# Ledger of designs, part 51: designed miniproteins, single chains, continued (4)

Each design is a single chain, and the fold is of that chain. pLDDT is the mean over its residues in the fold that is shown.

## One batch from the design tools (miniprotein)

Design m13746
Fold by ESMFold2-Fast:
Structure m13746 (fold): chain A 91 residues (1-91)
Amino acid sequence: MAEAERAAEEVLAMVRDMYENGPDSLSDEQKARFAELVALVRKDEAVYLRLRLAYVEDSLARARREHPEELTPEDLAAYEEVVAELRARLA
């Protein structure tokens, strides 16, 4: 549903904002909105899986930029496995 897709985009934007400004940057109203959006996304399995995939890919990209020295081969393999599983479930 288009509503769930828009909710997923808003969730990703909020996650990126929390990354840049810290989790304490969100007001109580924004935290309530985040929970509401996540609940809406969870009603559409395909949208929820795409949101999870985007989150994992964004998290890996951030780790590579911010803390490349902390990424072990085991961490990279774990990310690849999660991405492959989510992509298979979306096929």
Scores: mean pLDDT 77

Design m13747
Fold by ESMFold2-Fast:
Structure m13747 (fold): chain A 113 residues (1-113)
Amino acid sequence: SEMEEHIIEVLEEIKATLEGHYRLFKELGDEELAEKEKKAVELLEKAIEAIKEGKYEEAIKLLRETIELLKETKKLIKEKYPNDPLYQRLVETLDHHIDLLEYVIEQLEEKLK
């Protein structure tokens, strides 16, 4: 479906950005933040596969786990780097991704009604 294709495209774009954050944190020597970003990428890959298989309830569960992990990552960035404007921009990007993931969940929930 066109809606499913658009949802997958949105999730692939979020995944690409998080892969970029993973590389950035690895370069900066922040292994803890790098591992959280890597785990978020892995959860998104599983969610995309679940959507492709029509397993929307499983996809919603994986996307909710991704949102919680991004919230934890955001909290950790704020605690470790409260005065760094570069990390503040990363927090804004994570907020945007959380909003997009919430929107995707709403679209998938409509398919289950």
Scores: mean pLDDT 90

Design m13748
Fold by ESMFold2-Fast:
Structure m13748 (fold): chain A 65 residues (1-65)
Amino acid sequence: SDEEKIEKLAKAMAENPEASLAEIAKIAGLSGEEIHALLSDPELAKRITERYYELRPEELEKLLS
């Protein structure tokens, strides 16, 4: 499901802040095509971003500072 893919991608990004997108794909267990599909949909991309900042509230604070 898209919800499971969003969680996997957001968690991989949150836990691996210095990783490349290709490394994050491997960690999340998602293909490049699956990541492209998620990021190409504005609503899904927004959900990934919101979930990322829920997992990394300190990074959100840096943006608001």
Scores: mean pLDDT 81

Design m13749
Fold by ESMFold2-Fast:
Structure m13749 (fold): chain A 73 residues (1-73)
Amino acid sequence: MAARERAAEQIERAVRTLYEAGHDKETIANAAAVIARHLAGLSVEEAKQLRDEVLKAESVDEMIEVIRRHLEA
C-alpha cells in the first residue's frame, strides 16, 4: 500500500512536470507507464492499460486520477 502511494506521488510529479514543459500526451503516457512499472511493480499488461487510459484523458488532473486508480487497487 504505502509503496504504491509513494509511486503514485512520483508519477504525479513527473506527469505534471512533463505537462508544464509542453510535452505531448503520448510522451506523458509513456513516461507514466515506464515509471509505474519500475516504482509500483506493474506488469507489462497493467502498464499498457495505464498508458492507454492516460491517452484518453482530457486534462492533467484526469491523467493523475487514472494513475491513482491503477496504483490504488
Scores: mean pLDDT 79

Design m13750
Fold by ESMFold2-Fast:
Structure m13750 (fold): chain A 64 residues (1-64)
Amino acid sequence: GATEAGERAGAAAVAAGGSPEDGRRASLYAQQGNGEKAREAALRAGGDDPAARAAAEHAYQMAS
């Protein structure tokens, strides 16, 4: 559900190198069903690092 998607997207953003606040933003977007915004938040948190891209794609999948 939305709560699980939020938890996964938030964890992915933090795993990408983001702050807890970045995780909260990604979680909120995922709960809204906005996979694109959740992925963007995770990518922003980790920049262009390949691991950050992988985490962002995971966040997108959890939100979408």
Scores: mean pLDDT 66

Design m13751
Fold by ESMFold2-Fast:
Structure m13751 (fold): chain A 80 residues (1-80)
Amino acid sequence: MSPEERLEKVRKGVEEQLAEAEERAERGELSEAELEAARISARGLLEAERLKAEGREEEAREVYARAAAEAEALLAAARA
């Protein structure tokens, strides 16, 4: 699988996951904070995969780690 094919596959998977998350939020199964955390994680995953496609694996790890930290911080703040 080419880096471009992998990125496209990840993009489609992320779009499907976010659509399901939004549907669950509409049903009251997800809080606004959980939905936003899902969006942050999805954005970070797509950015990381793009960087990997460019051969920038260390930067991809940093971007993914930052997105995960932001999502956790948002969830922690919403619980406070």
Scores: mean pLDDT 81

Design m13752
Fold by ESMFold2-Fast:
Structure m13752 (fold): chain A 61 residues (1-61)
Amino acid sequence: MNLPQIAAEFALREIEKLKDKLTEEGYKKAVELANQMLTAPASEVPKLARELKKVIEEGKK
């Protein structure tokens, strides 16, 4: 079981729940960051998760 894949799947589910509350730009950026987690080393996952949280907060309607 790969930690980056689990983190990416969790992030995508959370983004989907927030889709109606996010701007189109915010949603797009959030999905891109979640997809980066799929191929990222485990050491980079916390950094990508922090960036995702910022993108979600900044992209909120």
Scores: mean pLDDT 77

Design m13753
Fold by ESMFold2-Fast:
Structure m13753 (fold): chain A 95 residues (1-95)
Amino acid sequence: MLSVQQGLEITKRAIKIAEEKAKKEGMNLELGVKLGMAYLVYGVAKMLSLRFPGLLSEGSTKKLLESLKRAEEAKTAEEAIDSALEAGMSLLQSL
């Protein structure tokens, strides 16, 4: 199982991958809003993690790793952003 800190690192990596793909495709308003939501979810999860340190569940660990893999393998910026947002939401729900 991953620690909460490792879950934050994985979520941040997924967001950075999505951001780089969006930059390569030419950022538009829709992609910018979705990417902003991913960063917002990450920020909330980071703040909550200060109160609830520990280990993530096996299910949360699996979802985070699957979301990172989907962000890495995504053919479009939108797919990468959706995967990064899913990673952030999975982390947030585990806190």
Scores: mean pLDDT 85

Design m13754
Fold by ESMFold2-Fast:
Structure m13754 (fold): chain A 80 residues (1-80)
Amino acid sequence: SEKEKFAQELYEIIQQAIEKAGITSKELSSEQLRKILEVAESFIEDPLLKASVQTLIDSLIELGKPVSLEEIKAWLEASL
């Protein structure tokens, strides 16, 4: 579905941003999430994708706890 495709695209952007930021931890702190957003914004050209990544990262930071990639994937699948 279009929703599944969009969720996968966002997940791939997050993974690419993690790799570019040099993050190797299994759980992402709020500081690491902010760095992931900064890095992702540097290579995303599509304004809708930028807005979606910003909303995702802001939502994860609002949880007030470290989040795993598995939790991010589950959140994307549930929210889209």
Scores: mean pLDDT 82

Design m13755
Fold by ESMFold2-Fast:
Structure m13755 (fold): chain A 79 residues (1-79)
Amino acid sequence: MTDEEIKKAAETTLLYALAAKAEGRSDEEIRREIERAIEEARKLADPESAERLEAAMREAAEKGLSLSPEEARKLLEEL
């Protein structure tokens, strides 16, 4: 897996977390869905990239979850 593919996975995870947060979904539900996505992504990654991919996606998820629903909506409109 390339660094660019890992970056794209992190960006996709952030967008998903922001959208779900903006829709009023719970942090627990969002985390559960992202953890499931990380597990599936790891199965497709080479072993050396798997830890980096998981870390990048998890970091993106926590960044999105750190915002309020109002802040998430505003950021989505700016993207």
Scores: mean pLDDT 82

Design m13756
Fold by ESMFold2-Fast:
Structure m13756 (fold): chain A 82 residues (1-82)
Amino acid sequence: EELPEEIVELYERILKRLKPAAEAFREGKGKKELAELYEEAAKELEEIDPLAAIMLLGWAYKARGDKEKEEEYREKLREAQR
């Protein structure tokens, strides 16, 4: 049940990139940067973890202030879960 090392390393790299941008977003800065990092992470995870990719795209649209796309991807995540 241990993930392959390459997959663990990918997740670790993504988290390291997202953490400072998410902290900046909480301070009201870097909305575009955070959205771009979420979109990049979603592309990297698309084939490995499709649920995480959908979730990250929803977060990217939320960071951009695109409520219609945020809602669309929120629904996609619900459908993909059951």
Scores: mean pLDDT 76

Design m13757
Fold by ESMFold2-Fast:
Structure m13757 (fold): chain A 73 residues (1-73)
Amino acid sequence: SALEQAQKEIEEVKKIIGEEKVKEIFDTYREEGIAALKEPAEKAGASEDELEALRLVAPFLALNQRAVQAQLA
Protein backbone atom coordinates (compact mmCIF):
# COMPACT_ATOMS: atom_id res chain seq x y z
CA SER A 1 0.00 0.00 0.00
CA ALA A 2 1.02 3.66 -0.30
CA LEU A 3 1.16 3.95 3.50
CA GLU A 4 3.46 0.90 3.81
CA GLN A 5 5.81 2.33 1.16
CA ALA A 6 5.86 5.75 2.88
CA GLN A 7 6.57 4.12 6.28
CA LYS A 8 9.47 2.15 4.78
CA GLU A 9 10.92 5.30 3.17
CA ILE A 10 10.69 7.22 6.48
CA GLU A 11 12.52 4.34 8.24
CA GLU A 12 15.33 4.59 5.66
CA VAL A 13 15.51 8.39 6.16
CA LYS A 14 15.78 7.81 9.95
CA LYS A 15 18.80 5.56 9.31
CA ILE A 16 20.50 8.34 7.31
CA ILE A 17 19.75 11.51 9.33
CA GLY A 18 18.61 10.02 12.66
CA GLU A 19 15.26 9.79 14.47
CA GLU A 20 15.67 13.13 16.28
CA LYS A 21 16.16 15.05 13.02
CA VAL A 22 13.12 13.34 11.47
CA LYS A 23 11.10 14.37 14.55
CA GLU A 24 12.27 17.99 14.16
CA ILE A 25 11.15 17.99 10.51
CA PHE A 26 7.74 16.55 11.47
CA ASP A 27 7.26 19.01 14.36
CA THR A 28 8.28 22.00 12.21
CA TYR A 29 6.58 21.23 8.86
CA ARG A 30 3.76 18.75 9.58
CA GLU A 31 0.87 21.25 9.68
CA GLU A 32 2.19 23.29 6.71
CA GLY A 33 2.73 20.20 4.56
CA ILE A 34 -0.64 18.62 5.36
CA ALA A 35 -2.51 21.90 4.75
CA ALA A 36 -0.92 22.22 1.28
CA LEU A 37 -1.77 18.65 0.20
CA LYS A 38 -5.01 17.62 1.97
CA GLU A 39 -7.58 19.49 -0.15
CA PRO A 40 -5.96 18.69 -3.54
CA ALA A 41 -5.58 15.01 -2.58
CA GLU A 42 -9.19 14.68 -1.33
CA LYS A 43 -10.50 16.45 -4.46
CA ALA A 44 -8.49 14.00 -6.61
CA GLY A 45 -10.22 11.08 -4.82
CA ALA A 46 -7.27 9.86 -2.74
CA SER A 47 -8.01 6.80 -0.59
CA GLU A 48 -7.60 6.78 3.22
CA ASP A 49 -4.37 4.78 2.73
CA GLU A 50 -3.05 7.40 0.29
CA LEU A 51 -4.08 10.28 2.61
CA GLU A 52 -2.21 8.63 5.53
CA ALA A 53 0.84 8.19 3.27
CA LEU A 54 0.67 11.88 2.30
CA ARG A 55 0.54 12.90 6.00
CA LEU A 56 3.79 10.97 6.52
CA VAL A 57 5.54 12.53 3.48
CA ALA A 58 4.02 16.05 3.68
CA PRO A 59 6.55 17.49 6.21
CA PHE A 60 9.46 16.57 3.90
CA LEU A 61 7.74 18.10 0.87
CA ALA A 62 7.17 21.34 2.83
CA LEU A 63 10.84 21.37 3.92
CA ASN A 64 11.94 20.91 0.29
CA GLN A 65 9.60 23.72 -0.88
CA ARG A 66 11.04 26.04 1.81
CA ALA A 67 14.60 25.17 0.71
CA VAL A 68 13.75 25.99 -2.93
CA GLN A 69 12.13 29.30 -1.89
CA ALA A 70 15.22 30.21 0.18
CA GLN A 71 17.51 29.65 -2.83
CA LEU A 72 15.27 31.82 -5.07
CA ALA A 73 14.89 34.65 -2.54
Scores: mean pLDDT 77

Design m13758
Fold by ESMFold2-Fast:
Structure m13758 (fold): chain A 99 residues (1-99)
Amino acid sequence: HMSVVELVESARRRGLSREEMIELLAKHYGISKEQARAILDLSPEGRAILRELIEKEHKENQKKLEETYGVKYPDEVMKERIERSVENEVARLRELLAA
């Protein structure tokens, strides 16, 4: 699966409209169009939704890593990685959306 940044970058390269990007994000992540719009607006609500998507992905990856290799990162390390991912996604989205 692609990140939100990767999906938006791909959509921009294909010349998709803002409305088409909203629909693409909503379908890809199984969220509402209003939630997808909030993410693209980088509103406080949109950033909260984006954080939830990133946290869910990190937790699923950690679960698979633990089940497959018996490896588990400390919660502190996971929190740092999630925070860094959120900051990077927000910064890159702002750049791509020319906000």
Scores: mean pLDDT 81

Design m13759
Fold by ESMFold2-Fast:
Structure m13759 (fold): chain A 93 residues (1-93)
Amino acid sequence: EREELIEKAKEALKNKDWKKFAEYFLKLLELELKEAEKNGDKESKEALEAMLKYIEGEMSDEEFRELLLKLGADPAATESLLKLLEEIRKALE
């Protein structure tokens, strides 16, 4: 299931199909969130929930940066992630 979604996401990227990539990414994100909840991984759950809220337009860039940095994320990695999530948000509009 997860492996199939990863393969589909890679194929979408290869074809520059950002909308399909965004759809598969969201499905992967939801699966990761469920696993984090099941395993009691509170930090991963908080980070994954923030990614979903950001994509849905419920969280600003500044709120997302502040939260991820508080969770110990690298600033450069956080900026790269923001750029990816921004493209996903645009593709789903």
Scores: mean pLDDT 81

Design m13760
Fold by ESMFold2-Fast:
Structure m13760 (fold): chain A 86 residues (1-86)
Amino acid sequence: SLKDRLDLALGFLLTGVYENNETAIEIGIAGIKKVYDEDKELTLDHLVEFLSSLPPAVRQKVLEAIKKYDPELYEDLLKRMEELGL
C-alpha cells in the first residue's frame, strides 16, 4: 500500500537522522516524495502523525532534513501543520 511505502521511506529518513547518514536521509525523502506525487493528502496527513509521535529534538532534526532536501515538501508540510495548530 502507499502507507507501507511511506512507512519504509520514513524508516530510512529516521535512521539517517539518528546515524547522521546523508544517503539514508536522501533515500527516505525521495521515497516520501514519490508517494507525495501519487497522493499528496495521504502523505501530508501521515507525515504530521509521524512527526507528532517523535520526541521534540528528533522532530526538529527530521523537519530540518526535509527543509534541506525538499523545500517544496517542507512548505506544504508546514502549511498542513499550521492548519492543524501544530
Scores: mean pLDDT 87

Design m13761
Fold by ESMFold2-Fast:
Structure m13761 (fold): chain A 60 residues (1-60)
Amino acid sequence: MDKLLEELREAIAEKTGLPREFIDSLTPEQVANLAVLYGMRGLLSEELKEKALELLKKLE
């Protein structure tokens, strides 16, 4: 889980230009939700979007 979460944070930072400090302050659920939203907008790959959806399913 931690490796996937870090991959999603890196991808969001690279593709959106949002400050890394802001992205690092987000909860795993917030990171996963942002990755899904940016994936739907075509800013992240389909693979990363699917990984974010799987992460959301694992967060209880």
Scores: mean pLDDT 77

Design m13762
Fold by ESMFold2-Fast:
Structure m13762 (fold): chain A 80 residues (1-80)
Amino acid sequence: SEKDKLREEADKLMKELQEIVNKAIDEGKLTPEMAELAEKAFELYQKLKDAIDNGAPISEIKKLLEEMKELVEKIRELAK
């Protein structure tokens, strides 16, 4: 289903985020700003899962996924 695909995309984004954060920790490059943005991404991920479980419209789930993508890209840029 479309919701299953959106959940799978969100799961992949969180996996990518974990890899970025773990690398930043290992390299001693994790900043407070990166940590705060990662926490916000985790909160959006929880909201996305709740939205799917509660039968929210696909448009709402897509908006949450887009917000997660934007946060992960910001963290990616900070990790450079």
Scores: mean pLDDT 87

Design m13763
Fold by ESMFold2-Fast:
Structure m13763 (fold): chain A 66 residues (1-66)
Amino acid sequence: MEEFIKRLVEDLKRAFERGSPELKAFYEKNKDKSPEELFNEAIKYLLDRAVDAAIERQKELEKLRK
């Protein structure tokens, strides 16, 4: 479990290094948190983004049909 969380934190660091402004801001805000807290924040952030994208896609498809 902790190895898995560590891997995800390393992946987040890589995304930060690649210069994504949104990920950079997220990492800066959460970099001092524990690995577990950072993991929970990251999962919540990713889920929120995924749900938002799914809702937008559904809305677009509904618009095109009407």
Scores: mean pLDDT 69

Design m13764
Fold by ESMFold2-Fast:
Formats: C-alpha cells, sequence, structure tokens
Structure m13764 (fold): chain A 58 residues (1-58)
C-alpha cells in the first residue's frame, strides 16, 4: 500500500516537472500495486491521473 502511494507521489512530481513519460510510468506502477491490494478507490484515482497526462501529451 505505501509503495503504491509512493509511486503516485513520484508520478505527481514528474508531472509537475513536465516529465509526462516518467509520470505515466510511475502512475501505472502504482495502479498495478493498488489492483493487487484490491484498493478500488486508489485504482480509479490513479487511472484518472494517467488519462489526464495522456491527453496533455497529445
Amino acid sequence: MDQGRQLVDQGVRHFQQGDFDSAVDHFQRGLDIFQQNNDVHSVVGTRLQVVGIELDKE
């Protein structure tokens, strides 16, 4: 659980620095951990962040 949250926090930092590829990578890794822990709320939140970044990349 902490590892998933740490990955999301790292993703947010990369996003703030304009490193969208690294941000998406960290969010995807956090999402995987949340899915393994059956944390539906964090999965949804993290997926929305990934979608937002993907739209910014286009």
Scores: mean pLDDT 74

Design m13765
Fold by ESMFold2-Fast:
Structure m13765 (fold): chain A 67 residues (1-67)
Amino acid sequence: SAVTERVREGLVAGVEANGGEADREQLAAGVKEHAGVSDGTAYAAAGEAVKLGGGRATPEIAREAGS
């Protein structure tokens, strides 16, 4: 869906804004800014990316998190 694509874009943007590696709060901020979703949706997506990346997300992990 368009929302899923925007969430992925937001996760990647959050990582890039923080120098190539981002924590859950930084990822959630990127998702909220890019996708305009609720805190719950943003933190759920950020949590998935952080879990996949073992505590932090790189751009590669952020792209994978929605796949």
Scores: mean pLDDT 81

Design m13766
Fold by ESMFold2-Fast:
Structure m13766 (fold): chain A 100 residues (1-100)
Amino acid sequence: SKEIEEKLERIEKLIKEYEEKLKKNPNPKEEEVIKIVNEIFELAQEIADLLPEEYRKKAYKLGMETKEKVIEKLENKDYKGLLEILKEFYKELKKIVEES
């Protein structure tokens, strides 16, 4: 689906933007980080809603498990660890989309 591909590309771009921000400042403003994270999860939810039921459930489960890890990283101000979690999330979400 072209719509799913465009949303995946937007998530990848947001993760790259976050990575570049961390290279310039390893202690970014939490509000700016939360904004990027929220946009990624909103796009991921929109992708999940476009998937067939079986793959939608897998995408929702991945999102839920990833949100728990994201909260832990934010509470610990582990912004580099958060980047690694977001990269893994994108990889796993893309795999679900490719299998659907």
Scores: mean pLDDT 90

Design m13767
Fold by ESMFold2-Fast:
Structure m13767 (fold): chain A 60 residues (1-60)
Amino acid sequence: MSQEEAIRKAREAGARNLRQTAEVLAELFGVSVSAIETLLRASGARNVEQAVRAALDAIG
């Protein structure tokens, strides 16, 4: 999946903060929300686009 497609899916799901983005990405990649949250904390992501990029870099 492309970074643009992943960002679009997160936005379409109504993600407006890192928690909601983590929930969407966890469902999308078939991993736990806590795994995504740990990854985002390590990456320093501050918005939906940075969160999607960090997740794709680690598990995409």
Scores: mean pLDDT 74

Design m13768
Fold by ESMFold2-Fast:
Structure m13768 (fold): chain A 86 residues (1-86)
Amino acid sequence: EEEELLKKLKKRIEEALKQGIDALLEELDRIAELAERKGLSPEVVNELVLHTLNLAEEAGLDRESLSRVIGAALRIIGAQIEAELR
């Protein structure tokens, strides 16, 4: 299940990036909401963050866009930590 979820989320990130930076940021925020509401495993979150950063680097995003993507990735990590707290 986690492996299938990871594949689906990676594909959504890839498809969102093809639509542009705003679509990617919106998708990352939806993933952060999913992490907060349902609790994603740390392994899934780490893999999604790494995948997103690798895609951003490969796409050659400018410094401002890359900074926004990093901010969104940090929100996913924060949401996961919050979901793990009592």
Scores: mean pLDDT 82

Design m13769
Fold by ESMFold2-Fast:
Structure m13769 (fold): chain A 85 residues (1-85)
Amino acid sequence: DEIKKKGKEVNRELLKEVEEEARKLLEEEGIGYEELTVTDSDGVEIKRLVPTEPLSEELQKRLEEIVEAQKPKAEEEYKKLKELE
């Protein structure tokens, strides 16, 4: 199903946006992080940000809010893919 493949690609793009926003947040809060390259189940390399120290509960909530803010975008892109058929 071509739509499912396109949906996975959209999700990967949104994950990159989440990583970019997370990077900005960690940098603004002065928290060190490492970029790790992880290969997904399809053999595609993605970057993940790993904090060098444990995050406070407040920072964890902010990161969760960044992820939640991207969910509506994922739904909109998925809706657009359905409309193309």
Scores: mean pLDDT 69

Design m13770
Fold by ESMFold2-Fast:
Structure m13770 (fold): chain A 88 residues (1-88)
Amino acid sequence: SALEELIEILKKKVEESYKEKNPERLYREIAGLLRTAFPDAPVEEIEEIAKKVAEAVAKGDVEEAKRIVEESARRLAEEYGVKGAVPA
């Protein structure tokens, strides 16, 4: 499904950011992906999710960061639906 593909992409971005030690890029990428997938969601809510994910990676907790992106994406899908273009 589009949601499962989005979650896989988000988790991959978390892993890449941890390896590259670039949480600032992760913040921008997660925020951009979530804004594209959930155009009806408030920008502030999406930015707070991206910030929490980047902070978890910065602290070295890649498992927590992956959990946050999955839980947040599923919650946003339940509330707003996946309406934007999901990146391949």
Scores: mean pLDDT 83

Design m13771
Fold by ESMFold2-Fast:
Structure m13771 (fold): chain A 87 residues (1-87)
Amino acid sequence: LSPEELEELRKKIEEQMKKSVLPPEVQEAWRRVVEEVARELNLDPVVVEAMLLGLYDSPHRQEILDLLASRYDDLPVFLQALLDGLL
């Protein structure tokens, strides 16, 4: 992705997060999981987050979903619900 496309995705993510009115602890858990997945797959966290929110169709979609599914029982309930919708 170009820097301009990454910036557009970041803005869309911020808009989605503002609409959800999630508690700070839930937002922190979301950020931590996104960063861990991005680190393990050597991806930009913005790409991982945008894919999970349905804002970007990543060629790494299946790898991201498989990694999260392998950790399903350790995920916050809101992320389990999100994954159930994506699988």
Scores: mean pLDDT 75

Design m13772
Fold by ESMFold2-Fast:
Structure m13772 (fold): chain A 105 residues (1-105)
Amino acid sequence: SLREELERVEREIEELERELARYGKENGREDEANAALQLAYAVAAEKQRELVGPTPKEIESEKENAPLLAEYEAKVTDPKIQEMRDRLSELLERRVELVVQIRNA
């Protein structure tokens, strides 16, 4: 079911977020890990806007956060963190799609 797929995706997100945080801490790259996490959530927010449209609060937040997201992008240089960011972005986008599909069912 869609709900079972959502539960699996949510578990994978939680596990990957823990792995990213652990890798960042163990390698002295906590700032890069945090930047990667913020960038992945920004990709998911863009996906949500594509599917359901932006809210006034989201439009305002995007304007305020744009300089900060650029700084985060510049911080992510570690290939393993980049790989985890890309995977997390894919999982977060899939979660958005599943949530929208469940609400419209």
Scores: mean pLDDT 83

Design m13773
Fold by ESMFold2-Fast:
Structure m13773 (fold): chain A 85 residues (1-85)
Amino acid sequence: DVRELWAKAQELAAREAEERGVENLTLEEAARIVVESLRRAGEELGRPEAAELLAEAAEAAARYEAGEASREEALAAFQRVLDAA
């Protein structure tokens, strides 16, 4: 379940953000924490392939917000998550 994987990733990301101090995080650092937490959640829940698709979607969204990727590239990454669900 993508929701279970996302919930676990949010738990891990919140823990790491608290340890580093939320007020000291850049947008790029926050995006990295989310991506790393998704991959770790996939390992813990035995769903590394689903976690990698979500991590790629999160990376694509972060790159789009930074002006480094097109809207079409970000949407394609999210479509791969939907197709796998």
Scores: mean pLDDT 75

Design m13774
Fold by ESMFold2-Fast:
Structure m13774 (fold): chain A 74 residues (1-74)
Amino acid sequence: EIEREVLAALLEIQATLIKKYSKNPKAIEYAQKSLDAIAQGRLDEAAENLIKAFEYEGDKKGAETVRKILEELR
């Protein structure tokens, strides 16, 4: 549970940064969907939406980092 809470916090921080600093409407949309999924305890869905947000930002390394988080949630 503590480890899962740490993963949730990492997803929330990254989604919040995209929402605040991105100028790409699609990246912001998927970052918001990620935050909504975190609020509902759906961390798999949160990670999947955050991967899409990073893909729209063109941040391949960000997307890959979140894919690794998704693997740990499995």
Scores: mean pLDDT 84

Design m13775
Fold by ESMFold2-Fast:
Structure m13775 (fold): chain A 92 residues (1-92)
Amino acid sequence: SKIEELAKELGIEVQPPLSEEEIKKLILLVQAYYDLEVDGVLDPETVLAIQEFLNSIGFDVEVDGVLDPELRKLIEEGGYLIARKLVLEEQK
């Protein structure tokens, strides 16, 4: 699994899927990182930012601004890795 591979590379144990509150915090983090409106809403511009970030860390995701069920699942299951990677990038 790409999620398991990335977790191992970052030295993190595989975590359970994110709660709705944790997803909201991830959305705010992504919006801040990309200089978007920080409103916690998963709008098309925020979805595009998440898709582009996922591709930058090695996932193969369509960059169309559409939140489909597969992308939703990836955000829930892999969101803790996205959050960790964004925090590390912000500290550079």
Scores: mean pLDDT 79

Design m13776
Fold by ESMFold2-Fast:
Structure m13776 (fold): chain A 81 residues (1-81)
Amino acid sequence: DIEKLREEMAKALEEAGRLELAEEFRKAKTMEEILKIVAKELVEKTKDLEKVKETIKRMKEEGNEEAKLFAEFVEEELKKK
């Protein structure tokens, strides 16, 4: 369930000392908000932007609706770079 996944991820982030990111996850009320947080974190922390772009292209072609939505959020974060 989305609520359980959100809670488990927030707890793991708290245990890792990433308190601000954990707070963002706890404030997320929808899958869309969770996907936006993950997309921003991925783009910010990635060492290989070209690999991220390739992954996003595949997600848009092969993915389900959630994967396509995630790909769109990652593309928006990449445009800010």
Scores: mean pLDDT 75

Design m13777
Fold by ESMFold2-Fast:
Structure m13777 (fold): chain A 58 residues (1-58)
Amino acid sequence: MKEEIERRYAEEVQRVSDKAIEQLKKAKTPEEKQSILQQYRDEVARIDARYKEELEKL
């Protein structure tokens, strides 16, 4: 169970990262790219916090 949570976490983070990279390729201005990067970091932080809570509940 713990290993499943860890693998899902890693896959989810990588998927979010890949999505952000694709969005960055479409972004035309530095401001758009900064917004995408900020959203990406926020999403990863939320995933990380949730992952830690899931592990603590095991």
Scores: mean pLDDT 80

Design m13778
Fold by ESMFold2-Fast:
Structure m13778 (fold): chain A 71 residues (1-71)
Amino acid sequence: MMISLSIGVVVAPSLEQAEIAAEAMSKVPGTLSAGSRQVSPNTSIAVGIFADEKSALEGLKAAEEALKKAL
């Protein structure tokens, strides 16, 4: 009956890093949608939409680990 979704946002210094974060989030079970966008010359975001809070936390963790590997 309640429609509830969890949204995770990752802030990155480049669009390429935001794309890496979005790709990592998209591979987590329970991820409904993930994407990236540059919002300023020095800031990009990756946004994940998740079926539940657990999936959002796993998505953020996957994004952080993927960014650590890419740096």
Scores: mean pLDDT 81

Design m13779
Fold by ESMFold2-Fast:
Structure m13779 (fold): chain A 61 residues (1-61)
Amino acid sequence: MQKELQAVQQTSQGVGQHALKLSLDSVQQAKDSIVSYYAQTKSPQQAQLVQQTLDQVIKQL
């Protein structure tokens, strides 16, 4: 039961956030996804640089 509820909650967070949020939240999610992708595929240093750049762009909005 608990493990099944956690799986449903994760699915709801992913799909719900993407479907229901069209502006600022979508931009934040895109930033987090890009940073996570770089951390996994490139390096933590690259991920941090990308995060700083995206944070500056979001701050301008």
Scores: mean pLDDT 64

Design m13780
Fold by ESMFold2-Fast:
Structure m13780 (fold): chain A 67 residues (1-67)
Amino acid sequence: SAEAEALAKEAADHAWKAANALSAGDLETYQRHRAEMEELLARLGELDPELARRMAAAVQALESHVA
């Protein structure tokens, strides 16, 4: 759905910002974006569990590249 796609894109944006903050050592900014991403993924999971699962895997892969 368009709503699920919008939530996924917003979650991805926060995941990217969290990964960049983690790479820069900005833990406060990392935690803020991580929390927003988790909330968006929880909402996405209620609409499209499979898309939420794929997004969670992509976030894990993104964070592993900067850790």
Scores: mean pLDDT 83

Design m13781
Fold by ESMFold2-Fast:
Structure m13781 (fold): chain A 81 residues (1-81)
Amino acid sequence: SMEEVREEIERIMEEHDFPEEHRRGLLSALDTIAAEKDPAAQRLLLDVLIHELRRLAEEHPEYREAYERIIALLERLKASL
């Protein structure tokens, strides 16, 4: 579920000492996606988020492992929609 994915992402961010700005931005994006009622639009928003996180992983290699784990969770979530 979205709630389980959100909790696991929060856990990953805590484990890797994510900056507050990164945490806030990602959680805000997840809340926006969770509020979307159209499954096609929700999948598109997940694709955009995944693409953005891949860029962030390249820009912040110190958080690459955490971003890769988060991306894997979001891809599994998208597949379940």
Scores: mean pLDDT 87

